# Designed miniproteins, single chains, part 73

Each design is a single chain, and the fold is of that chain. pLDDT is the mean over its residues in the fold that is shown.

## One batch from the design tools (miniprotein)

Design m2535
Fold by ESMFold2-Fast:
Structure m2535 (fold): chain A 75 residues (1-75)
Amino acid sequence: MLSPGERAVRSYIAHHTDPAIFSDPARQARLLELKAEFEAEYADMTDEQLLAEARRVSEELEALVRMFLGAEKAV
């Protein structure tokens, strides 16, 4: 039911909004796997589509993060 755009948002959030993930190698691997599976799942053409959709929804990435991850607890 989730459109590829929403999936891209989730992956984008983990990579873009969570700088801590860059410090955690385990999280980094997860994000990389998601990205790879993403491309392989839809197609190379959809890469541009997903990017456009993700960027458009990026504005709500912050709001989505709170719903998806449950809000990032600041240190």
Scores: mean pLDDT 50

Design m2536
Fold by ESMFold2-Fast:
Structure m2536 (fold): chain A 99 residues (1-99)
Amino acid sequence: SLTPEQKEAIERLKRIKEIVESNPGLTPEQKEKILELIDKAIEYLKKSDFDPRELLRQTAAAIANILGDKELAREIMNAKTQEEVDKLIEKLEERIKSK
């Protein structure tokens, strides 16, 4: 079975996926790239012992880059605490919803 950390990361990625899928304002190219990235991250989390929080961080930063928000991507990768990462992922979710 999945660890609590793996389950939490997968649930957060699925939430981002739902926001992306339901948003008509994203370009088809951005949408396809983000959905593929999320699906790959979820499958990797299920099959590997990689740090789920670190994979979630890296995936969120990559999504921010696809959206053209290089500053948000940098902030996510440079965050020092999990609380800061969680707040930045919330900003990413809001950024996607505003498209």
Scores: mean pLDDT 86

Design m2537
Fold by ESMFold2-Fast:
Parts: structure tokens; sequence; C-alpha cells
Structure m2537 (fold): chain A 102 residues (1-102)
């Protein structure tokens, strides 16, 4: 599971990197995949990520949406670090989120 953990964290790093240049439409397309990633982990940190992602969906500006998504990604990262056995199940959703942001 350690290789899956490192891969998942690497994808989160790439998502954080492309998020800064992503359009509002691209971010909106990524939100359901990030939510699915958090749902799969099912921990306190992942539940906080889901709340932030739901708030991002309702955000009136791209900058507010981006800030909420960055906070959600931090919680998803913490959830994966504490639950590395879940990383493999999370990877497909993180990859789809990254693809939506391109």
Amino acid sequence: HMEDKEKALSIIDEIEKVLDTATEEQIRKALPYLRKAAEVIDTEDSKKAILLLNEAEKAPTREEMKELVRKALDYIRKAIEKNPEKAGEVIPYLEKALDALK
C-alpha cells in the first residue's frame, strides 16, 4: 500500500499545481471526483474535505472556490497519510479530477 500512498499524494501535488491556472468550469468538473475520493476514505478528515467541496460548489467567485478546494485537498492528503490502505481506491478519482483540470 505504500506505493499507492506515494502515487496518490503525487497526484494531489499535481492537482494543487494545475488548480492555480484552472478555469471555474474545469474546477466544477473536478469537484465530483474529489468528493468521491474523500467519500472512499470515510474518515473525520475526509468528511471535512466533503464539507469544503460542497461549499466550493456554491462559491460565488473562482478565487473563493479555489481556496476551498485547496483546503479540501489538504484534508484529503491527511486522510490518505493516516489511511494508506485506502490510497489505491482513491487514485482513479484523483486521476479523473486531475484530467478535468487540464
Scores: mean pLDDT 87

Design m2538
Fold by ESMFold2-Fast:
Structure m2538 (fold): chain A 112 residues (1-112)
Amino acid sequence: MEAEEAAEEAREAGESGDGIKAALGAGRASRAAGREAARKGGGSSAAAAYVSSAGAFASAMIGERSGDEKGAAEGAGESAEGAAHAARKGGAEEGAKAAEEAAEAAREAAEK
């Protein structure tokens, strides 16, 4: 699944301490979770997950420009947790799980 691929990318970045890459992975996993929710008829849940995905990508962009990779990873992790919660309400269990895994990876990157 696309969401699982994004979660794997975030996990690899978390292990290496790459906060920007982890934040981007969190954004991609959140977007994939939103797409799954949309397919299952959860339009409002999909919209909420997409907004959270945009937040994660914004965190990555701001962190890259400011040099605050830790802040980028922390912000993206919080956004991905929000996306997972929204996607789960829309019935996107697999996407929600991937977004949760990506959020955990982003937190790990922020601690390194």
Scores: mean pLDDT 83

Design m2539
Fold by ESMFold2-Fast:
Structure m2539 (fold): chain A 58 residues (1-58)
Amino acid sequence: MLSPAEIAERARRVVEEAGGADTPEGRRALVDWMRSLGILGRDDEETYEMGVLLAEAP
């Protein structure tokens, strides 16, 4: 598994490649990627919020 910093960079890249955080594709891609890492919230919305926080972290 990647370091926290590498995870944050990857989360950012996954969203950007899928069309951006404001698109359904970007949101879906981030949730799917988070699930692949085993990082899950209560639902897709919470999982997405966790991914956004990781991607926006310095």
Scores: mean pLDDT 71

Design m2540
Fold by ESMFold2-Fast:
Structure m2540 (fold): chain A 93 residues (1-93)
Amino acid sequence: MEEERRRLYREAAELFRKAAEAVQNGDIDKAVEYASEAGRLLVRAADPDADDETIDQAAKATRNTVKKWIDEHGPEATAERLREAAERVEALA
């Protein structure tokens, strides 16, 4: 459903913004949780028939990506990348 897909993209974008805020506040665990949920919603938006295993794998991949960004680029640069991800995802809504 087109409206359902747009809703999922909007929710994912908001979660990436929350992840960016959490990173800036030093709450890395919350940032990773928000980003993982955003990744989960993105798979559901792209493929409504995606099974739970596919969705879980996407959440895990997003979690690992955000952790890697923090380790390689630090929290400030990671927050900026998460905001950019939110903008790109919102453009799909």
Scores: mean pLDDT 85

Design m2541
Fold by ESMFold2-Fast:
Structure m2541 (fold): chain A 68 residues (1-68)
Amino acid sequence: SKELQEEVIKRLEILKKSATPEQAKLLDEAIEYVKKEEYKKAAEILESLRHKFPDPELPEFIEKLKEE
């Protein structure tokens, strides 16, 4: 849904502010896939980042993206 896209993009933009340059690049790739409605690819990128960000909501967003 558009609402899910906007919420996920907003959250990932916030994470970019505290991310390393390498992590920010991967977050940008995930944001671009969300914008293209390629949710499975976005979820795969976010799975690789999950252990690097102690964000309790990130697993929930990944699951929601997989269900789209």
Scores: mean pLDDT 76

Design m2542
Fold by ESMFold2-Fast:
Structure m2542 (fold): chain A 68 residues (1-68)
Amino acid sequence: NKKIIEEAKKKAEETHGEEYATIVEDTLTYLVESLNLSDEELREIAEALLAGDSEKATELAVEAAKKR
């Protein structure tokens, strides 16, 4: 999962800048630690954040939490 977070951070830095990349890294790290996300769940949330779709990212995180 660390590789998925690092790739998402890199893409966010290239497309949205360093500040957003830090937010993406912190958010994904927090969710992995709190929800024990699968690689698939982590990728889906990362893609939503990279698309700037915070509503979808939140929905995916809530659905992952319901499975715990």
Scores: mean pLDDT 80

Design m2543
Fold by ESMFold2-Fast:
Structure m2543 (fold): chain A 81 residues (1-81)
Amino acid sequence: SLVEQLGRVLDLSEEQQKALADRFGSLKALAEASLAEIQKIPGIGKAKAERIKSAARELLENPNSAIARAFENEFGPLVLE
C-alpha cells in the first residue's frame, strides 16, 4: 500500500509501516488523521506523528516535493490507485 511505502521512505520499522497501513487505508486518511491517532502506533511519538502527517499531505498536494522525489527514487513513479 502507499501508506506502507511512505512508512518505509520515512525509515519507520517494518512493524510501524504495517501498523500505519492497517490503521490508515489511504494517504488521504493518514493526512486527515489526528496526531493522537497516529501516536497510537507503538514507537511513534508526537514529532514522528507530525512528520508522517506532513509527508502524507506533501505526497497528495505537491508531487515535486522532496518526499515525493524520495518516494519515486525508492518505488518508481507515484501511482495513486
Scores: mean pLDDT 78

Design m2544
Fold by ESMFold2-Fast:
Structure m2544 (fold): chain A 71 residues (1-71)
Amino acid sequence: SEAIETLQALRDEFLALAEEHAGTPVGAEARLLAGLLDQEIRDLEAGEQVSPEELERTRAALRARLAELRA
């Protein structure tokens, strides 16, 4: 699933950021977002539906936040 692959890639990026900034507020937020993405992946694997428009909106918002946390 393209949706699952997209969210897995984002989860892995947030997880890496969380490990890089362990013990900081940035790391804590990245860990939380990775956990939320992991739950969304499980929901999609369980057969929940997501529109391409909703997926792209979520992806764009999360990539923007990832960039902000890296700054």
Scores: mean pLDDT 84

Design m2545
Fold by ESMFold2-Fast:
Structure m2545 (fold): chain A 60 residues (1-60)
Amino acid sequence: DEVKKLVEELVELYHEASEEQKKIFEEAYEKVTEDTLENPLLSNEEAKEKVKEIIEKIKE
């Protein structure tokens, strides 16, 4: 499951993150959750892309 793999990578990054990065994680996660709740027709592929964007932003 590709989504599960992405979530596992996100969790690993969160554990290694600084307090400032953790806040960015929480804001990004909350925004993705809101977008999914507001648009229940959001595809799994679009959800994956949003998670990948969060991972990339944290790696920067």
Scores: mean pLDDT 65

Design m2546
Fold by ESMFold2-Fast:
Structure m2546 (fold): chain A 71 residues (1-71)
Amino acid sequence: VLPASEVEAAARALAAELAPGEEAEVDIQARDMATVERAKAILEEAGFEVVGVSSVELGDLVLAGIRVRKR
């Protein structure tokens, strides 16, 4: 599980490793759902299609799995 602050670095690493059409899941820990939405935007800007999101809210903590496909 990645801190939300590391999503941009994770997006770059996935872009280097995945071929077009391949899927991966980015699991993040965030303060709130707005931070999760920013993480989705970062992944989309990095060249990924967001194909699914799952999240669990635990008090002041959000754990989210963002499934992406490389375009």
Scores: mean pLDDT 80

Design m2547
Fold by ESMFold2-Fast:
Structure m2547 (fold): chain A 68 residues (1-68)
Amino acid sequence: MTLADVEAFLARQRAEALAAGYDPEVVDTVATALLAQVRQHLEGRAPSAEEQAAIAEYRALVAAELAA
């Protein structure tokens, strides 16, 4: 799987989430966090400060859901 394949997958997931009524800002944060993690695995590159912030927000969303 290439980075372009992951971007295409996330674009489809974004469209489905928006159709389901999720907030675009939340969907974009999740997509950014997932793409940053995939890029780190494929390229071995450390995430940027903005990507780290998105990852932290994504983890907070997951933690809140698990705590519910």
Scores: mean pLDDT 75

Design m2548
Fold by ESMFold2-Fast:
Structure m2548 (fold): chain A 92 residues (1-92)
Amino acid sequence: ATEAERRASVLASVRSLVADIEARLRAAGVTDPEERLRLIAEALREEARRARAMPDPNELLAAALERAARLLDEEGLPPEEAVARLAAELEA
């Protein structure tokens, strides 16, 4: 796979994971926007740890997940905006 293909795959994984976590939190009745961002960020950091704990660590995915988490809980960006900014940063 090319570097661009690897970045696209990582971005798709982050998007899918963020959407899945957000859907689960809504199903669980988590309605506070700040708490949702914090919990999504926490789940993304856990997924980053799993990506590094694999026999063949996925460092690019782990770094992208950690950056997405910071965009959510440190910068307060909504999930869609956090993913869009991550996409721009990966392209730069």
Scores: mean pLDDT 85

Design m2549
Fold by ESMFold2-Fast:
Structure m2549 (fold): chain A 85 residues (1-85)
Amino acid sequence: DLEKVEKMLKMLQTAIATQEERLRLLEKKGLVSEEDAREAREHLRLAKQHLDKAIEYAKQGNTEKALEEIGKATEHLNKAYRALR
């Protein structure tokens, strides 16, 4: 279902942007270590890479590959979230 994939992509894009903003605020306030911030940045970078691939697969109508890449992006987003705990 392409409509479901498009909705998931929009939600994932928003979630990644929210975590990027949260990371910047935590770093500015000194509420996260340099090590944890670096780990979170790398996972957010990877989440964005997989999101971009998911968007391209969705444009091609390849919902199976889009969902696979959404899964990978979500995994990296979750790892970024855990690094900031």
Scores: mean pLDDT 90

Design m2550
Fold by ESMFold2-Fast:
Structure m2550 (fold): chain A 84 residues (1-84)
Amino acid sequence: PQKQTVTVVIRAEDEEAAKAGVEAAAKAIEKEGGTVLESVVLRPDVGVVVAESEDGERVAEAAKKAALEVPGVTEVRVVVRPSP
């Protein structure tokens, strides 16, 4: 099984919602056995989490669901790619 890189981009109405969305996504990734490589709030309304997993689609779905459950999160995009 090849490792996959999961990138989660979270859009929110404010910085607190973006931070909460990033935390929720990171916890969901770890719970599903993924490894969080990086998490950052780039702008007051944008957060990003980068992770690795051998089951990238499952981890991506869990992260997206967890982030969308956070009040003030408006959009979540996930990208799964083979790790280099």
Scores: mean pLDDT 82

Design m2551
Fold by ESMFold2-Fast:
Order: sequence, then C-alpha cells, then structure tokens
Structure m2551 (fold): chain A 100 residues (1-100)
Amino acid sequence: MLRSLGELTQATEEELIEELVRRGLSEEQARELLDKIKELVKEELEKKGISDEKYLDYLVRELVVTYLVGGIEAMKKLALSMGLSEEVVEKIAKVIESLS
C-alpha cells in the first residue's frame, strides 16, 4: 500500500521492507535490495572520506523512499543532487530494476 512521502521519510529499515513486500517483493528480495543499495552508497561515501553511519542510513532511506513515491527517475535525480556519481546512481537503478 502506498504511504505518503511524509510517513516514509522517517521510516525504519523494517518499515521500508514491509512497504516493498506490500508492493510485491518477497521479504528476501526487499532485504537484498536495501543491502545492495546500502553497499553501493557506503562504497561511494568511503571513497569521499565519509564514514558517518547515520548519514549513510539517511541517504539509503531517502533514495528508497523517493523510488517508492516517484519511481526510478525521481530516485536518480535525487541521488545525483546529493552528490553520488552517475556510475553509482546507474548501479543503484539496475539493482532496483533487477529485483522489483
């Protein structure tokens, strides 16, 4: 069931998994999607010297929420605006498209 953007922006990882499952993913697919996005974002941030776990979790949540509300193109636009490279953004998009 699609929840409002305001409800999703404060969502926990488990709440994001529940929303993805409601949209037709298995729980395993939802966890794999979040884990792969988190790994890609973490690698990019570490290359920039950023090791803030709270900022990583914030970015992953914002990207997934934006995808859930506005689709893949909205997520790509947000990721680029937040300073992620085009290469990482395309890798994240492919992960989402392959699992959803």
Scores: mean pLDDT 76

Design m2552
Fold by ESMFold2-Fast:
Structure m2552 (fold): chain A 56 residues (1-56)
Amino acid sequence: APRPSPAPPPRLPDDLTPEQVALAIKGIDKEYAKKLLEANPDLPEQVRKLIEESLK
């Protein structure tokens, strides 16, 4: 395994469960959700759909 990178690339959490995402969305504001969606265009489809549904 190569380790030439001084700083690791930005990666999404791999241990994110759908339950955790649902709880997080319930706690956040719609404005925050919109900003998160726009700032992170590489979000997984499941997370994207949950955020979009919450915005409706």
Scores: mean pLDDT 61

Design m2553
Fold by ESMFold2-Fast:
Structure m2553 (fold): chain A 78 residues (1-78)
Amino acid sequence: SLEEILAKLDAEVERLRPLATPEQNAIVEELAGLMKEAARAQYEGDEAAYAAAKEQIDRLLEENRAAFEAIAAAYDAA
């Protein structure tokens, strides 16, 4: 269900919280928010909203590549 997908995203954010800096956590929360928007749009069949959310995700990942690489490294080390 959509509720299960959203709950899993929230759980993942909380799991990362103690492993990441406050600045990294802000970026993770922004990514999770966009992923929730994409999941909601996909569930509703809103192709335009899904495409818009995906474009925002791609931009966030490109603009914050170094931060996401650092988060991934911290996650692998834990």
Scores: mean pLDDT 83

Design m2554
Fold by ESMFold2-Fast:
Structure m2554 (fold): chain A 72 residues (1-72)
Amino acid sequence: LEELAKKAGLTEEQLKALLEASVDGYISVETFRELGKKYKIPHADLAILGNVDPETGRIHLEDFLKGLIKLK
């Protein structure tokens, strides 16, 4: 996760916030939107949209980070 976060351009503090919000590596769409806005994460909305599980409304943290890397 630390390597993916670094490649995605996230700071250690941003990664810690995501990890604290995660449950079994998953975070809700609403929480991701809030954290993306708070930490001004570029392309967060696009990474969320491309990787959300439609059944649960949650996204896996690793998939979010990979999505951010792809959108650079």
Scores: mean pLDDT 77

Design m2555
Fold by ESMFold2-Fast:
Structure m2555 (fold): chain A 87 residues (1-87)
Amino acid sequence: MKTDHSTLSPEVLEKLNEIEKEMLTRVHAAVAAGDLAGAEAEVAAMKERMIELGKSNLDEETLAQFEADVERAAASLRAWARAQLAA
């Protein structure tokens, strides 16, 4: 139990995992193409999809914490993409 989303249903958690897999695939494709702006745009789009899922399944207070967690994950992925293209 190391996730902050323990109040979410298993179906919602599975959907979040699907979005994360899509985000990783699209970001890796953009990085492989040398497109940092494209990679950052894909991260932003997937972040919005995760937040929309949270909005439909969480109360406003829990949503704020969930948004912070999603932004942290997105920031880590952006940092990875920048590091790959800075080599």
Scores: mean pLDDT 77

Design m2556
Fold by ESMFold2-Fast:
Structure m2556 (fold): chain A 97 residues (1-97)
Amino acid sequence: SELKETWLGLVKQMFKDIIDAVKQHMPEIVPQVEELAKETLEELEKAKSLEEAKKIIEEFTKKLLELAKDNPELQAKIKAETQLLLGQMEATEELLS
């Protein structure tokens, strides 16, 4: 699916940006974040709808914010990156629908 390939590309870019932010703010949790991103990507590749993909991203965000709970600057960055992704996914659906 062209739609799925497009938003999977956006997800992979968000994971890279988040991991880069984690390396800067909380390098000690990088292995846990990389594992969570890998598991989340595997779930997203199996997602049958954009609605299911959004729910998977929301659960990823919730778990990631818990890992980053002691770093409010990193939490703000995570929230900004995930909100940007959700908006881009919505725009992609509207353009390809």
Scores: mean pLDDT 85

Design m2557
Fold by ESMFold2-Fast:
Structure m2557 (fold): chain A 68 residues (1-68)
Amino acid sequence: MMTTDELVFTLIHLEAIERREKEGLSWEEFDELVRQLQKERDELSPEEKERLAQEARQRIAEIRERHR
């Protein structure tokens, strides 16, 4: 079972990948975005982290459904 921190980390990476694909970000810009999002994550309250973890669980479930 994934921890709240692992789920939030997963969500950050999924968001960074989506932005890279949609906006055509370089790998350098991608790394900077991930770093920025991780810094913001560290400043979140436990309640905010749990909300993001719930969002990550939903997105992971959708990805698993696509694989059938």
Scores: mean pLDDT 76

Design m2558
Fold by ESMFold2-Fast:
Structure m2558 (fold): chain A 67 residues (1-67)
Amino acid sequence: EEKKKKLNKIEAEINRIKLYRQGVADVAAGKEVSEEVRQKLADMERFLAENPDYVEKLKKEYEEIKK
């Protein structure tokens, strides 16, 4: 149970980052987004810039728990 909960949380976080990157790409391609979405994208961009290895660490943690 705990192992599955941890895997689900990491997978949800990876999907959150994936949606963020998709949103940034959509805005760069000229797609219109709400002010709320723009603010969330800016916050996530700042976080990822400060933590460039964050996604790689999440993937490693996922593989270790999956074993």
Scores: mean pLDDT 78

Design m2559
Fold by ESMFold2-Fast:
Structure m2559 (fold): chain A 88 residues (1-88)
Amino acid sequence: MKEKEELLREMAEILDLPYKGPTPEGIAEFLELATAKAAAGFELSEEETARLAELGERLYSLMSEEEKEELEKILLERRRKRAAEKAA
């Protein structure tokens, strides 16, 4: 738990985003904010990009199979909600 929190806090600092917690729901919210920020043209240095990739890989390796499945489920549900909002 503590190591996941430290990794997520560093990723949040690199992306200038709020820390959302080490839960699958918190990670999903962080990933959505990161995607939105990238789409808005937020640019990282090569060093920041490499560090972010390293932190992301390490975070993923620390997640249990159940946490990974829950994260995927949350991301799919949130993607479906966004698609429905665009269609409505």
Scores: mean pLDDT 77

Design m2560
Fold by ESMFold2-Fast:
Structure m2560 (fold): chain A 68 residues (1-68)
Amino acid sequence: SLEEFREKELESARSYLESLGASEEFIEKVLKELERVYEENKDASLEELEKKLLGIIMRAMEELDALK
């Protein structure tokens, strides 16, 4: 289900960002952006949603790298 996918992806995103040494503030910011995408794309296909979420994660990784 979309709810199970959301929970799993948010948990995975959090764990991944923590493994990269991201601050709690940065992690919370990224997770809020991911939640916004879920809310805005409730009627989208799982594939479309996944592509948008991946884009946010990739951008977050680039921002985190730039902060180091």
Scores: mean pLDDT 77

Design m2561
Fold by ESMFold2-Fast:
Structure m2561 (fold): chain A 98 residues (1-98)
Amino acid sequence: SKKLEEEIKKIAEKILKTSKSDTDIINEMMAEAVRLLEENYSGGYDSTKEELEKLFLELARELAKLGVDKSVLEKMKEGLELSERLKLAKELEKIIKE
């Protein structure tokens, strides 16, 4: 959705402008991914994880385009690996290596 893509870009810009630390960026990304899921997806419980992961990756990609330090994305990847979200961590690694 073009409207969703524009909202994700706007949210990424806001996160970079308002966040005071790497941890704040990570926490705001997670909060905004959940919010976007609740506002845009009414499709039931089974798809929720995949849609949330997609929104998180789109936010990470827009933050990378805006020039967020790669150390922030690497810290996110480490957190995902520690929580055994290995598939999501691999997708984030691809964004970091771009």
Scores: mean pLDDT 76

Design m2562
Fold by ESMFold2-Fast:
Structure m2562 (fold): chain A 88 residues (1-88)
Amino acid sequence: MKSLSPEEVKKRKAFIQALEPQLSPEKREELARFEEILQKTLDKDSAERSYLEFKRTLILEEVPREVAIKEAKKYGDQLFLDEIEALG
């Protein structure tokens, strides 16, 4: 059914929240709006995957990859770490 458990979603939110100060105001607003949309479409696997992809895109655009990896480890977002590894 759902691709992510509520606990996994919580870890991803904490990770993204920690990196928000490193993103431009425009990127932070985009994150918040996208998250709100996902709240309304929670039943779809595509919503979870889209969130993961969007999160990765924003972080890779403005945050150094090394910093993103360190924060993801700190918050225990192993799925995001796996996605970043797949890129390199």
Scores: mean pLDDT 67

Design m2563
Fold by ESMFold2-Fast:
Structure m2563 (fold): chain A 84 residues (1-84)
Amino acid sequence: SVDELLQRALAVLSQILSQLSPADAERFLSKFQTLLDRILRGELSRAEAEKMLKEIKEFALSKGADPKLVEELEELLRRIVEAL
């Protein structure tokens, strides 16, 4: 279900946030919340969602997040977009 995917995505998000500096964690959380809100509202085309996912992924990786956690978060967000 979307609720189960969302709970898993939030757990992975929490792990990524713990790896970042406080300032970078705040910026990442803000970007993630904006993307998630727009996905849940149905305001994004698949192409727009893909672009925002890429930007968030590149941000997290540039700030030292674990690539495995970033990949898991990307996969979960893609599954949420596909379920809506």
Scores: mean pLDDT 86

Design m2564
Fold by ESMFold2-Fast:
Structure m2564 (fold): chain A 96 residues (1-96)
Amino acid sequence: MDRVMQLLQQINDISGLQFSQASIDRIRRHIDRNGLDRVVQDLQGSVDVIRDAIDVDNGRLTPQQMRDRSDRFRQQGLFGQSDQLDQMSDDISQRS
């Protein structure tokens, strides 16, 4: 639980997203269903995607670097996070 709470705090610090007691209870049920390690991995992927999106907005991340990070998420089995970064990379490439 401490690691999950730490990751939720990181998401809040980065994105300003607030977590209600109902959201915490949903995460606890997700842990019960899918295991702690999977939930930690998913939340860590979400933190990384948010950071990458901020880097893109600030011009610190190229489409090639986004693809490299997307490949890392695929290697970790985080396909949702990988797809999100691929979509962002494609959108930027279409604007260029």
Scores: mean pLDDT 69

Design m2565
Fold by ESMFold2-Fast:
Structure m2565 (fold): chain A 100 residues (1-100)
Amino acid sequence: LNAEALELIQQGNELLKEALELLEKGDVKGAAEKAREAYRKFSEAAELLRKQGGSEEMIEDVEEAARLVKEAYELAKKGYETGDKKLVEEAKKLLRKALS
């Protein structure tokens, strides 16, 4: 049960690392897709923890990571659509914070 939530968190973290690597290589579209997948994994983990009586602190931490990744995904998507490099740099900053 906790193992399932932890597996989702681990999958989210791996996707988040992939998103960062893609942004650093200039693949903004690929990075946005990976960040969106990471957001889904963290959101699923938080819901699973709430359903199964996980600790409130752990749930809040995972939900915070999900929020940061969602903001990064939205910024990366807009940066890709507009060519605005400032939005891409802000997305990188948020993804790095989510890994901390």
Scores: mean pLDDT 84

Design m2566
Fold by ESMFold2-Fast:
Structure m2566 (fold): chain A 65 residues (1-65)
Amino acid sequence: SMAEVRRAARRALVALSLSLDDVENLDADTRERLLAYLRRHWPELVADEAGWERVLAAMREEARA
């Protein structure tokens, strides 16, 4: 659900201490740490490229708030 995507996005931002700039300019190391975190806690949300892109979009929105 979109509510789960937003929850995952908020928790990932806090757990990894990511700013909007970090999410918009995601380097390889940060991307790997983020993906590992999401796979550990919400594996279903990042099972494919579409899921990954949905979480990234939600992270950008949550970081702006």
Scores: mean pLDDT 85

Design m2567
Fold by ESMFold2-Fast:
Structure m2567 (fold): chain A 61 residues (1-61)
Amino acid sequence: MEKKKIEELLELAKKHIEYMKNTDPSLKKEMQEIRKKATEFFDKYPLPKEKQLELKKLLEE
């Protein structure tokens, strides 16, 4: 996957995470697991360090 597409996916993930936090609480557990796996994926593959930290902070809220 190209870096540009990875960054776009990160932005979409951030928006989706915010949406999920403010929506149905029953979906939070499943979405948290998905987000955790996504964070692990970005940790393994090249992504700007700053963007990785932003994603982690968003998930830890």
Scores: mean pLDDT 64

Design m2568
Fold by ESMFold2-Fast:
Structure m2568 (fold): chain A 71 residues (1-71)
Amino acid sequence: SDEHLERAVNRVNAVIGGDPKFREELEELRRNGDSKSIAELARELARQYEREGDPKSAALARQAYKDAEIS
């Protein structure tokens, strides 16, 4: 659903910081309704943050993955 995709995008934006290129790529995926690529991105971010010892960012990324999967 649109609501789940919007939540996924907002959570990914919250964890990627201020990188403009990464934000542009995410906005492109959102415009195209590419929930599968957004889910993959969220999953990789969750793994990265777990490796970096950032459980809060990892949890947000995992929730984004769930929202994108059911969008």
Scores: mean pLDDT 77

Design m2569
Fold by ESMFold2-Fast:
Structure m2569 (fold): chain A 63 residues (1-63)
Amino acid sequence: SVVLEVSLEGVSPATLAKAVSGIKGILSTEEDGDRVIVTVDEQHLEETKALLESMGFKVKVLE
């Protein structure tokens, strides 16, 4: 699995976590300050990242 940091200006982490939890390929979501930590299935990484970015979310892959 791959870990992403996801944020959206003007949206609370709780609302963001709820919004993304239903996306196929997302295994878990956790609130972390002003962002959400998302664990993604590797086979769905590019699809999930593209979807989040299309929704206006800022996405950062953690090393």
Scores: mean pLDDT 80

